# Designs tried in a protein design run: designed miniproteins, single chains. Part 66

Each design is a single chain, and the fold is of that chain. pLDDT is the mean over its residues in the fold that is shown.

## One batch from the design tools (miniprotein)

Design m2292
Fold by ESMFold2-Fast:
Structure m2292 (fold): chain A 80 residues (1-80)
Amino acid sequence: SPLEEALAQTGLAVEYLERLVAAAKADPSVPEEIVAMLEEALDTVRDTLATAKTVAEIQAGMARAEALLLEAGRLANELL
């Protein structure tokens, strides 16, 4: 079903972001502000996976996480 497919994709996003956050935390050159934004994106995706009951709710949660990742990327480009 579309909902099952969206939930599976959200689960993959959690795995990806867990690895990304771990890598960022292990790298002392990554500013704490960027790590915090990546952690907020991970928490947003985890909450979406745990609570969403419709494809629209998944899309809304994923859009919030994507906005956080975009902002983290923009900040990284300014600081690196």
Scores: mean pLDDT 88

Design m2293
Fold by ESMFold2-Fast:
Structure m2293 (fold): chain A 84 residues (1-84)
Amino acid sequence: SNQKLQEELREAVRKRDIKKIVKIHEEIHKINEKRLLEAGYSKERAEALAYTASNLRVIGVILDEVPDSEEQQKLIDEIKKELK
């Protein structure tokens, strides 16, 4: 569920668990991509928008849970390196 994924994402961010954050990002991406495809978006557009939506959700949690802006940016960069 959306609430369960959000809770797991917050815990992973607090623990700086990069592997878990990436796994949750991939789950959110797949859910959003499926919804966009069902709504009639092209595959290319659905993939791009779902990726953006997943990125924004992860960034939003980092901004909420990590008080230092330099630590926020470092964590985002580490996650991006694990993503393709």
Scores: mean pLDDT 87

Design m2294
Fold by ESMFold2-Fast:
Structure m2294 (fold): chain A 83 residues (1-83)
Amino acid sequence: MSKEELEKFKAELEKELSKVVPPSLARELAQFVAAALAAGFSPDEVLARLERYLQGLVDQGRLSRSQAQRALDIIRRHLEKLA
């Protein structure tokens, strides 16, 4: 994936995530996903790592379980568009 495609993906993902989680977390999650893709992880590997990261945010009280599930669903749908 090109650097330009990755930046567009990150920006689109941040916008959609900001509808279900606070804007600061939307940016953090979009950056996490984009960084993992840039490192060469597959969509399935990114999702597995994201699930652990989101669980950590729920445990810290930064997200509800419902917000984490909605964020995961949005990210999964966006990753499917790359396949």
Scores: mean pLDDT 85

Design m2295
Fold by ESMFold2-Fast:
Structure m2295 (fold): chain A 66 residues (1-66)
Amino acid sequence: MYDKLLEENPEDEVAWVKKAMEYLYQGKPEEAIKLLEEGLKINPKSVVLKVTLEFLKTFSGEGALP
């Protein structure tokens, strides 16, 4: 279930990024990626969410350490 910030401010791209970073600090990059994909469904034109999601996909081992 979403954090209170996401429930109260689903259009707030900063709140989505903050929650995704929290998952990364917990060592859960898959949860962070899932969360950002949900955020993009609500904010499909958010450049911040797109860039963060692409970064997390790279960081999760897809093409990391070039």
Scores: mean pLDDT 69

Design m2296
Fold by ESMFold2-Fast:
Structure m2296 (fold): chain A 65 residues (1-65)
Amino acid sequence: ELDKEVYVALALIIYAIAKIDFERGKVSEETVKKAEEIYEQALKAETPDEARKLVDEGIKLLNEA
């Protein structure tokens, strides 16, 4: 399994993708806010498994947007 810090970095990348997609008119402002909330939760995660689940939620969010 990846270290927690790697999953936090992935959550940040997901948030960055959401912001770029919003600037390009591909996703709603609500999607960006949800991606930000996922990143904030990943920063507070106590285990790699908890952070990984948040990354999975972020990927699903972008795929369903």
Scores: mean pLDDT 82

Design m2297
Fold by ESMFold2-Fast:
Structure m2297 (fold): chain A 89 residues (1-89)
Amino acid sequence: GSSYTVTVDYKAGETSEKELELTESGTYKISVTASSDGDVLVELEQDGKLVARLRAGESAIAELKAGTYTVRVTAYSGDGTVTVTVTQI
């Protein structure tokens, strides 16, 4: 199945956004990993609809449609890099 990855740098007190393009609809596992310690929230949205909300170290299963998603990363503490992986299952 298809796998997609986006990497977003974070810094405490900041919110960063990147786009993720899915070319295929299906059931996906969304996983969030961070390069360093910190309290980091990741939100995945499509057309203004929240699809997933995960912290570093968490994962969720969701049915996703093909299209462009916004990956929003809000850091409450720490600095580093978040990797969001979206893998079709």
Scores: mean pLDDT 87

Design m2298
Fold by ESMFold2-Fast:
Structure m2298 (fold): chain A 95 residues (1-95)
Amino acid sequence: SDEELWLKIFDLVLKNYEEIVEKVAERLGISKETAEFLLNSLLNDGLKGAKERFKQRFPELSEEEIREMLNKVIEVLAEEVGMPVSTVRKVFELA
């Protein structure tokens, strides 16, 4: 039930949106605006789509830097929803 897992993650993120944005911003050392963009890109487009959108917005960043930032967002989401990082990553890789 990857679809059920995604819906559960999405619901928990919406309920704790501001807290998650703040945690992402703090962990990555970025602005809340950039953290919100990363989080929304990941939720809407999965890992692959979020990487493409972020590359378009920040063309100066390498694909590896963008991937590392997105992986950090997944770590925050996994901590917040109480699931293993591998489980949360798989859901967003299949989106």
Scores: mean pLDDT 80

Design m2299
Fold by ESMFold2-Fast:
Structure m2299 (fold): chain A 76 residues (1-76)
Amino acid sequence: MKDEIEEEMLELGKEMAEATIEGASEAEKEELRRRAAELDALAEELKVEASEEAKERGKAIMAELEPKAKEKLAEL
């Protein structure tokens, strides 16, 4: 259970970042935020902490998306 929540949170984080960078619709971003809030609440109740592997994967995902995020941020 806890490992599954950790994996879902990591995948959702990637989806949210990609959706934001690629300019997904507000409806799609709202759905992702809703799913994130549900997983955050569940993780808090279960005291789930990210593993070292999940943290490294998260860093790699963010590093890959950073150039795209900077381009989108410049448009704001």
Scores: mean pLDDT 67

Design m2300
Fold by ESMFold2-Fast:
Structure m2300 (fold): chain A 91 residues (1-91)
Amino acid sequence: SAAERRRRLEAMVRRLEARFGGERTERILREAEELFEELRKKIEEGEISNEEAADELLEFGERLGLSREETALLAEAAGMPEIAELILARE
């Protein structure tokens, strides 16, 4: 449900704030939103596959110290559940 997704996102944001502080967490979330918009456009235009988008998001998450689960949750929240599933399927 939308309420359950919101609660999971709020819990993730609280973990990120505890880890990085509020200012850095806001910066991380803004960078994520920008990346998701770019990836969505590239997928829609046929420039990249869902698998390539999952790889880009995993690299982004790793660079910022996000877990695979946190990266997948961001993808799900951005309206990309297929990408979130691919992220969770990776080792």
Scores: mean pLDDT 81

Design m2301
Fold by ESMFold2-Fast:
Structure m2301 (fold): chain A 79 residues (1-79)
Amino acid sequence: SDSLIRILAGIALAELEKVLDRETARAWVARFLAARSEAEVQAVADELRAYLEGRGVPDADGVAESLRAAGLEILRLRA
């Protein structure tokens, strides 16, 4: 459902905005939305984790894992 994808993307954006500026958060959410396979979602999540760790964000692993889970659900909804 397109409406569920928008809701999930909005939740992911709000979570990232707690630790990143809006423009950067939007760019990361867009990368998860562009992913077309589980491997691509994992690759984006791995890059997000490294990015957050490089910025000193607490619980970078937890944030990246939350976005990975959302990305996989969005992928499932598009199938």
Scores: mean pLDDT 87

Design m2302
Fold by ESMFold2-Fast:
Structure m2302 (fold): chain A 92 residues (1-92)
Amino acid sequence: AVDRFEEAFLALAEERRAELEELRAAGDLDGLAELVAEIAEEAAATISPELAELAREAVRVAAALARGELSEEEAQERGRRLEAELRALLAA
């Protein structure tokens, strides 16, 4: 499952490389994070809709932490819950 997600993610990231480079060159970190989230959701959706939901939540938590909208403690707790849910899906 993880290997299939990684392959799908890398293939989609390569297709969207020009957009990723434009956002990076512009210094648009929020736009870059949003595009990475879209790629992760699309890659996860090729495996399962549940995995796509986890990918979306993981990127949203990371983006909020980067913007200072979440405390480190809250981000760690959310990260642990997402990791547990991911492990459960991959074990099923």
Scores: mean pLDDT 74

Design m2303
Fold by ESMFold2-Fast:
Structure m2303 (fold): chain A 73 residues (1-73)
Amino acid sequence: EFERDVALAFAEIALAIAKISGDPAAPAMQRGLDAVRAGNVEEALRYFDEALELAKDNPAIQRAVELLKEVLE
């Protein structure tokens, strides 16, 4: 699960920056990461799609979602 662990680490960094910036995608990204940790991949992907829609001007969240979808598919 090395690739998944790396994607999650990158996503945590992107989420931390989004929280500091007050990005509206931060709550959806947090819920998505919480769902991944709970083993609920389908729910996580729905939250990540919501985060991506909200993060249209946030490249870090966009890349984090791209990487997570690649490893969770």
Scores: mean pLDDT 81

Design m2304
Fold by ESMFold2-Fast:
Structure m2304 (fold): chain A 88 residues (1-88)
Amino acid sequence: MDQLQQQTIDVLNTAKDLAVSSLTKQGKNDTAAQVGSLIDKALDYIKNKNYDKAIDLLKKAKDLAESNKVLDAASFLSLAIFLVEKIK
């Protein structure tokens, strides 16, 4: 696996953990599940080298994190988007 791809996967797993944990603590279980699903689908697209679809899903996940004030997850999602754009 490319080092940059592995770094991107690690960043996304961190973003998912931060988003799901924070949203669940806020009682927003449906939003937590939605963000987690978007990140999981983006990870599958990255593994299949479908970077444009991954970026679209990550932007949606970032918007949900930002609107729910999960700024650490939003920052990691921004970094992941940047890394995916560097891979393609």
Scores: mean pLDDT 87

Design m2305
Fold by ESMFold2-Fast:
Structure m2305 (fold): chain A 106 residues (1-106)
Amino acid sequence: MKKYTFTLSLTVNGQQITVTAEVIEKEDGKIEVKLRVAGSGAELTPEQIVEAVKAALDEIEKRLGKKPDKITLELPESVSDEQAEAVAKRLEEEYGIPVEVKRVAL
């Protein structure tokens, strides 16, 4: 089993967003990814979160040569349940990967 962490900092529509990725490669070759998304203290839009997560997933795919089998998103409590569900649904539709979303205090 291999586990590693990296952080991406990017600007989406003038807002600084940080995505911390924890990647776990299991013994059967399955890849699970936990992504924590944090903004610079302003409320994040679903569109900004999706763009930031897509950048992180593209980086993971480049490093591993394949897409993750499961994604867990940790989003700030400032993101509503409705917004969190919209982000998860959009990512599931684009990547075809199960997405679990959690709201966390940051």
Scores: mean pLDDT 78

Design m2306
Fold by ESMFold2-Fast:
Structure m2306 (fold): chain A 79 residues (1-79)
Amino acid sequence: MEKRLEELKKRLAEGEALFRQGLATGSRALLEQALAIFKAVADEIQERIANGLGVPEDLELLERAKKNAAETEAALAAM
């Protein structure tokens, strides 16, 4: 497995954990941190795809990161 892709998967999982914790505790700060991670991961995956490094796993991670970012933005707007 490509090392950078593994790191992106780990960062996405960390963002998802922060998102869940932020929702559970009502913490705007944790949701903002999760959103920053999701956006950073999505941006990096988009760059990988643009550079011809895209594999099916990159597309799945990009979709997941974008959905998580949108959900986090909706949660922040509802607070």
Scores: mean pLDDT 84

Design m2307
Fold by ESMFold2-Fast:
Structure m2307 (fold): chain A 63 residues (1-63)
Amino acid sequence: LEEKINELVESLKKKADEYIKQARELFRKAREATPEEGFRYLFEATKYAVQANEYRKEAEKLK
């Protein structure tokens, strides 16, 4: 029982880490971009950051 829960928790944490990495890369690109592209990168970065947060919340619920 706990093994399956631990596998799901680790999977969700890995997804959260991947999404946070994408968010950080997009925030970096936003700083170097033109204003119009910068807004697009900020919007995408925010979406990835929110999704990463949701994956972490799901992992917390399983514990």
Scores: mean pLDDT 80

Design m2308
Fold by ESMFold2-Fast:
Structure m2308 (fold): chain A 68 residues (1-68)
Amino acid sequence: MEEKVKEVTEEALKVFEEKYKTESLPEAARAGVEKAEELSKKYGLSEEELKKVHDEILRRYILLADEE
């Protein structure tokens, strides 16, 4: 994974985990996606790079949703 993609993914997942402590799973996932989109615009990620970040957030969502 590209350096910037990894940094954006880690920051988005951190927001997801922090929000999931106080919000529902869908709300936490939405916050993670919003953070990823914000950072992608700020750092100029390509469509393919942003998709990789979204795929990682979706993977986290699926794992947690299966536990509920």
Scores: mean pLDDT 79

Design m2309
Fold by ESMFold2-Fast:
Structure m2309 (fold): chain A 100 residues (1-100)
Amino acid sequence: ATRKRLSREEAEEIVRTAPPEEAIDTLMLQLIYALNHRRLEEARYFFELLKRLLVEHRDVEGLRELRAYLEDVARTSEDPELRALAAEQAAELARIIAEL
C-alpha cells in the first residue's frame, strides 16, 4: 500500500505516538521516497527522526539496513548532491553503530 507523504510535524507525532515498528517502517518509506524524488530537505528530517528512533530502541539491525541503503544511493545515484547527502548520512550511521 502507498502511504501518504508526511509533513515534519506529522512525522514527529508518529515518532511520539505510534508503535516503534510502525514508526520505523513509515519513516523509512518516507525517506526512500524523498531520496528517489530528490526532496533533500524532507530526506534530511526523515533521516534525523528515523536515526533517533533506531538509536533509542537500540535497533542495530535497522541502523545497518539503513546504512547499506544509503551507501547504495551514494554509489549509484546520478545526482552528485544526492550522493553527497547519502554518503554523509551513511557515515553518521557508521559512527553511531560503532558506539552501540
Scores: mean pLDDT 83

Design m2310
Fold by ESMFold2-Fast:
Structure m2310 (fold): chain A 87 residues (1-87)
Amino acid sequence: SSMLEEAKKRLEEVEKKAKEAEEKARQAIDSGDKGALIEAFLELVEVAAEAERAAEWAKKYPEIQKKLEEIKRRVAEMAGEVREALL
């Protein structure tokens, strides 16, 4: 149960960071400010890496792993949008 509770805690932490990074990225895209876009891109990449590590730790808990993989895909897609806005 301690490993399950740790997996749940990591999911909650990653969800919070993902939402914050996504909000920041949306604001950067809407503003078109290159500095804000670069900062948002780096933050999204960091969150994607954290989600990937958390998903690997949660491999024994399929529902938690699935949610972490979904978060990873979602922030990676937004990082792509930020990258396109920089072009």
Scores: mean pLDDT 88

Design m2311
Fold by ESMFold2-Fast:
Structure m2311 (fold): chain A 84 residues (1-84)
Amino acid sequence: SELEKQQEQLRLIARYLLEHVPNLTPEAREKLRRVAEGKGDGTEFFDALVLAGLENVKRVLEKIKSELDPEFIEQLLALLETRV
């Protein structure tokens, strides 16, 4: 159940980034597409977030925060910020 919730959150974030971030690189789009389809892992997801950029990720997470676990959002943003 916990793993299922985590996987669903990854897919939701990936789908929303693909839909609402118009200037994603082809590499970022492919990684996000794979995650959205359930084919990408957490590493590929995180690489895609780094490529999408912190500001774009923050904007998307704010828009869909009601559908996500607040603790997961906090952990994800903290981890992403350490890569900048």
Scores: mean pLDDT 80

Design m2312
Fold by ESMFold2-Fast:
Structure m2312 (fold): chain A 64 residues (1-64)
Amino acid sequence: AVVERAEQLYKKYCYSCHGEKGTGKAVNLKDEKVLGGKIEDIVKVRIPAADDETVKAIADYIKS
C-alpha cells in the first residue's frame, strides 16, 4: 500500500540523515518552518523520480 511504501522509501532515502520520522539532529523535519508546506518539496528534491502520490505519502508519514 502507499502508506507502507512511504515508510520504506523514507527509511531508504531520509532516515540516515533525518532519523525516525524526521527528528534528526541536522534538520528536524517536524520543525514548524518545515511543516509549513515545504516538506513535499524536500521529498521531491531527494527522490526526483517519485510521483506526486508517493511524495505526498512520504510527506504525510513525516508529518504524522
Scores: mean pLDDT 63

Design m2313
Fold by ESMFold2-Fast:
Structure m2313 (fold): chain A 86 residues (1-86)
Amino acid sequence: SDELIKEMEEETERLKKTADPETRERLDNVLSFLKATLETEYAKIDQEAKRNGMSPEDVEARKQALDEKIKEHYKLSVEMILRRAR
């Protein structure tokens, strides 16, 4: 969702303020990767919905489940990056 993207962008910018250049690069790479993944997976859901006649409610539920998965990936990736920061 737009809210999830905004939340990840704001958190990434917050973390970058106290991070070294290598850590900033890694944070930017994770954000870019997850934004691209979210866009690609949303497009796949929309295509499947058109092919199979999915209801708008089913489409929304799948997109919400995907948002939760991406949130978890972001959190774990950030934790790993920060543990390696020097």
Scores: mean pLDDT 86

Design m2314
Fold by ESMFold2-Fast:
Structure m2314 (fold): chain A 60 residues (1-60)
Amino acid sequence: SNAEIRAEVARIAAAARSREEYLLALKEFYRRARDRGLISEEEYEKMIKQIDAELEDLAR
């Protein structure tokens, strides 16, 4: 459910020590959410593209 996804994202944010750590943890979470059928392939691709763009920005 959307509530379950929001709760897990909040836990990841609370545990992360840096923006990079947060983004890497989000990628792993969305991969597992896709594997469990909690999100669609389209939603997964959209989220990963956004996270990868943010990680690329941090590397500049």
Scores: mean pLDDT 84

Design m2315
Fold by ESMFold2-Fast:
Structure m2315 (fold): chain A 93 residues (1-93)
Amino acid sequence: GTYTFKVTISGVDATAEQVEAALRRAVAELGATPSDITVEQAEDGKTFTVTFTVTTDLEPETLKKLLEFKLRFAIHEESGQNPADIDVKVELL
C-alpha cells in the first residue's frame, strides 16, 4: 500500500541533508523508495521531524519497527554519530 509517516529523531549531531540521506538509505534497505520528503530542524538543532510517503508491500507496523531500528544506523553511516545516542519515533499519519 501507500503510507505517509512522520518520524521524530532526537539526539542528532547531523545536518538536515545528512538526515534526509539517512532516511533515503534506511527506506531503500527495506526495498522501498520514499517520496514527498520534508525535513524540519527544531530550534535545539538536535531534533528533526521528517515526513515522507512510501509505497511498499510491507505492513505499516512492520515498516515502522524496522525503520526505527535502521534509521539510527543510517544516521551513523551519514554523520559518524554513535547510533546509541539517537532516538527515533515513527508515526503513521
Scores: mean pLDDT 85

Design m2316
Fold by ESMFold2-Fast:
Structure m2316 (fold): chain A 55 residues (1-55)
Amino acid sequence: SNPEALRTARGFKVYLVDQGVPFETAHLAAQEVKTRLEAGVPAADAVREVLAKFL
């Protein structure tokens, strides 16, 4: 896996948990962000799309 995508996804998961999102939801959202980043989607777009889908 891409180390930068993994780091970004981990940071996003921590952020979501800090905002009160349940751990399982935050974990799935972070995995989806990582998948999109590894597919070449820009970070801002990946986060926006996943937030719209999960939150």
Scores: mean pLDDT 83

Design m2317
Fold by ESMFold2-Fast:
Structure m2317 (fold): chain A 66 residues (1-66)
Amino acid sequence: SREEQIEKVLEAIEELTGSKLETKSQILAALKELQRDPELLEKVSKKTGLSGEEILELLRERAESL
């Protein structure tokens, strides 16, 4: 499901960066970091099986729901 995909993305970012993604501000900060760091976005992509575009869309959706 889309919620399972969002949770998978959040878990992958937390594992790779050590950052907690619990608040809207934390998720928006992670979104900006991924947009500035193509190598990090590629690592999240490989870990989740999702495209960079899908990852950024899912993070925006989660931030909007908080």
Scores: mean pLDDT 85

Design m2318
Fold by ESMFold2-Fast:
Structure m2318 (fold): chain A 80 residues (1-80)
Amino acid sequence: MRYTPEQLDAEVDLALIEIELAVTKLAVQRGAPKEDVIEALKRIIERAKELIEKYKDNPQIVAEATRILEEAEKLLKEVE
């Protein structure tokens, strides 16, 4: 199986925001400043919304980006 460039771009974009969320969760565990965590989470939320709009015709990418969005929004409420 070979990915098309469009499929690769979608998977790369999704992987990048997954990594950003994972790093932000680790930063929270390590006691990073609240303001830095809030800034990172707001960036992740914005990126997830952009991915949902960009790949709106791809239900799998939309579902995964929505999961990341909901998780980032939940974490934002916990740290505010």
Scores: mean pLDDT 82

Design m2319
Fold by ESMFold2-Fast:
Structure m2319 (fold): chain A 77 residues (1-77)
Amino acid sequence: SEELENLAEQMETQLRAAGKEELGEKVREILSEAQKADEAKRKQAVLLLSQAVAYAQIGDEKKAEELIEKAREIVKE
């Protein structure tokens, strides 16, 4: 989906700007898997990843990583 690809690029850019390029790579991978998930799981993963980006931007790296892992679990189920 072009929408998910654009979102992945935006989130990667924001995480790179926060000094968290490795988290940006994880976010892209999760959004790629989300393309194969149902709509409800996709929306939930996007919400969690958006919150993770916000926490990374304010320096809460631990919470950002926890939210990224929750999103990964949702799209892999």
Scores: mean pLDDT 85

Design m2320
Fold by ESMFold2-Fast:
Structure m2320 (fold): chain A 60 residues (1-60)
Amino acid sequence: MREEFRKEMEELAKEAQARVAQIKADLKSGKITPEEAQARLQKLSDEVNARYLELLEKLK
């Protein structure tokens, strides 16, 4: 009953993790600034939260 939710949540987290790793790699290589990295992380966080909330609403 919560298995579908957990599966979707884990999949979302996995994709978010990969994108975070890419942002960190770009920051370490000097390709982006710390401010740019923060902006990208914030945008990713907003996207992940929006999807997470949508999944939660389907459980209510």
Scores: mean pLDDT 78

Design m2321
Fold by ESMFold2-Fast:
Structure m2321 (fold): chain A 79 residues (1-79)
Amino acid sequence: GSVSFSLPSSEQEFVRRVEGHLAVLITEFRNSTLVQLRALISHYTQKQVSKEDVLNLINQVKGKSLSEEELLSLIKQLP
């Protein structure tokens, strides 16, 4: 595959970690929610959200503190 130079190696590593978290959520969430989570990564790469905001959302999902609808609402409310 083509190598992407859009992000430094440390940022690429962070994106890979977030994608790993998304992979474990695939069995619990609908494709629509996964598309919104991938959009969150896109917002991060465009400097619209911080690493902390992304990790906090993923950690809340892992803790099963959020429903699928609540997660989608939080993603839509991000700046």
Scores: mean pLDDT 61

Design m2322
Fold by ESMFold2-Fast:
Structure m2322 (fold): chain A 91 residues (1-91)
Amino acid sequence: LAEEARELGRRLARALAEEPERVEELGAEEEARVAALKAQAASDREAQLAVLAGQIGAAEAALELGLPGADPEELRAALARAEAALAALRA
């Protein structure tokens, strides 16, 4: 589950590499969707792990691809936060 979500996040980030104008818009929409899913799945640890894994995969791919319009520092900060949250859920 988590690994599948991570791979989907990476593939989405790669697709966005060719649509630089949508990076910020989709990033905001995706972040809001992830927050809503986390709220809905507050008691479902597996769903939270999948959401965070997808977010980590997307951020990693965005950093590797150097997506136009993406701030590398903000992506690294978001990645660090998602990884910390994932580690806390795994504990």
Scores: mean pLDDT 65

Design m2323
Fold by ESMFold2-Fast:
Structure m2323 (fold): chain A 77 residues (1-77)
Amino acid sequence: MSQEQLDAEAELALVQIEVAIDKKYLPNIPESEKEEVLKRLDKVIARANEIATRYPELAADAQQVIDDAEKIKKEIE
């Protein structure tokens, strides 16, 4: 496993944690914070797509992050 792949796996793990935190706080997100959460989720989706494109072996895990983030976005919107 290359350092670049290890870095990508670590980054994917971090965005998975971020999505899990956002999901936990979903029922309690104030209207004033919704826009910031949506922007963070957009960044997570973009990052996961980039990882899936560069590392096909991580594509399934990256797609799960994207799906989870998009579900949260729809519930916040």
Scores: mean pLDDT 78

Design m2324
Fold by ESMFold2-Fast:
Structure m2324 (fold): chain A 63 residues (1-63)
Amino acid sequence: DAARRARREEARRRAREILASGGERGELAREIGEKLREIGKLVDEALENRRRGLPVPEEMRPK
């Protein structure tokens, strides 16, 4: 919890520096952030779907 919070604070501070250093770089950072969030949602959904399809996946692992 604390470590994750610290990392998010660090990322936010870094993002602020990038935005201040140049608008073009800041725009790219935002686009990358948005794409990463979309990918994260897809990964999370895929994991959730597998979890719901396989109630005890560890014992039934495909190897």
Scores: mean pLDDT 65

Design m2325
Fold by ESMFold2-Fast:
Structure m2325 (fold): chain A 81 residues (1-81)
Amino acid sequence: VKEKADEVIEEMISRLSEELARRVREIYEEVKAEHDDVEEFLEAFSRRVLQLVLENPDISEEDLKVLSEMGRRLNKLLEEA
C-alpha cells in the first residue's frame, strides 16, 4: 500500500504547476517524517492538502482536478488496505 501511495503522490506532483508541486511535496515530506503508519500518513496528508486548497482559492482549475484525482486514488488505496 505505501509503495502504491508513494507512486500516486509522485505522479500527481509531476502533473501540478511548479509552485503547487513544491508546496505539495513539502507537505508530503513533513507528513512522511511524522507518521510511520500508512493509514495515519494518508489521513494526515489528505487533511494537509485539503487545508492547502481551502486556504488558497487562487489554485487553478487544472491543479484542482489533479488534486481531486490524487485524493480519489489515495482513498481507493485506503479502502483496499
Scores: mean pLDDT 78

Design m2326
Fold by ESMFold2-Fast:
Structure m2326 (fold): chain A 63 residues (1-63)
Amino acid sequence: SPLKQYLLEGGLSEEAADAIVNKDWDAAAQQLAEQLNIPLNLAKAVLIETIENQSPEAAGLKL
């Protein structure tokens, strides 16, 4: 998927990129938390910021 390649180029792990492509936000947040060694809640916030910059449809998730 072109989206997966774009996310990998943005520095996400392959597992996080796959979860985002499948719109599995819980799995994506878990993988990002593990990659960055940060709490899950913070990983979710980072994920939302990443998605907003690449997909306007995800802007509704911003907090």
Scores: mean pLDDT 70

Design m2327
Fold by ESMFold2-Fast:
Structure m2327 (fold): chain A 64 residues (1-64)
Amino acid sequence: SAATIRALLREAIRRHGIPATADALGVSQGAVSRALRQRTAEGIAKELGTSPATILQRLLALLA
């Protein structure tokens, strides 16, 4: 869900900061900020340049 992906993205930012999270996801810091404002999982994934399944996997790996 969008809420799950957004919560994981916020947790990654809390642990690593915006620059490190953006770098790990291969996107700009602006893309991370825009992703947090999206209403859907598809919208979040689009801002981050990938699919919802791929971003979920990457965020879980970043938080491991």
Scores: mean pLDDT 83

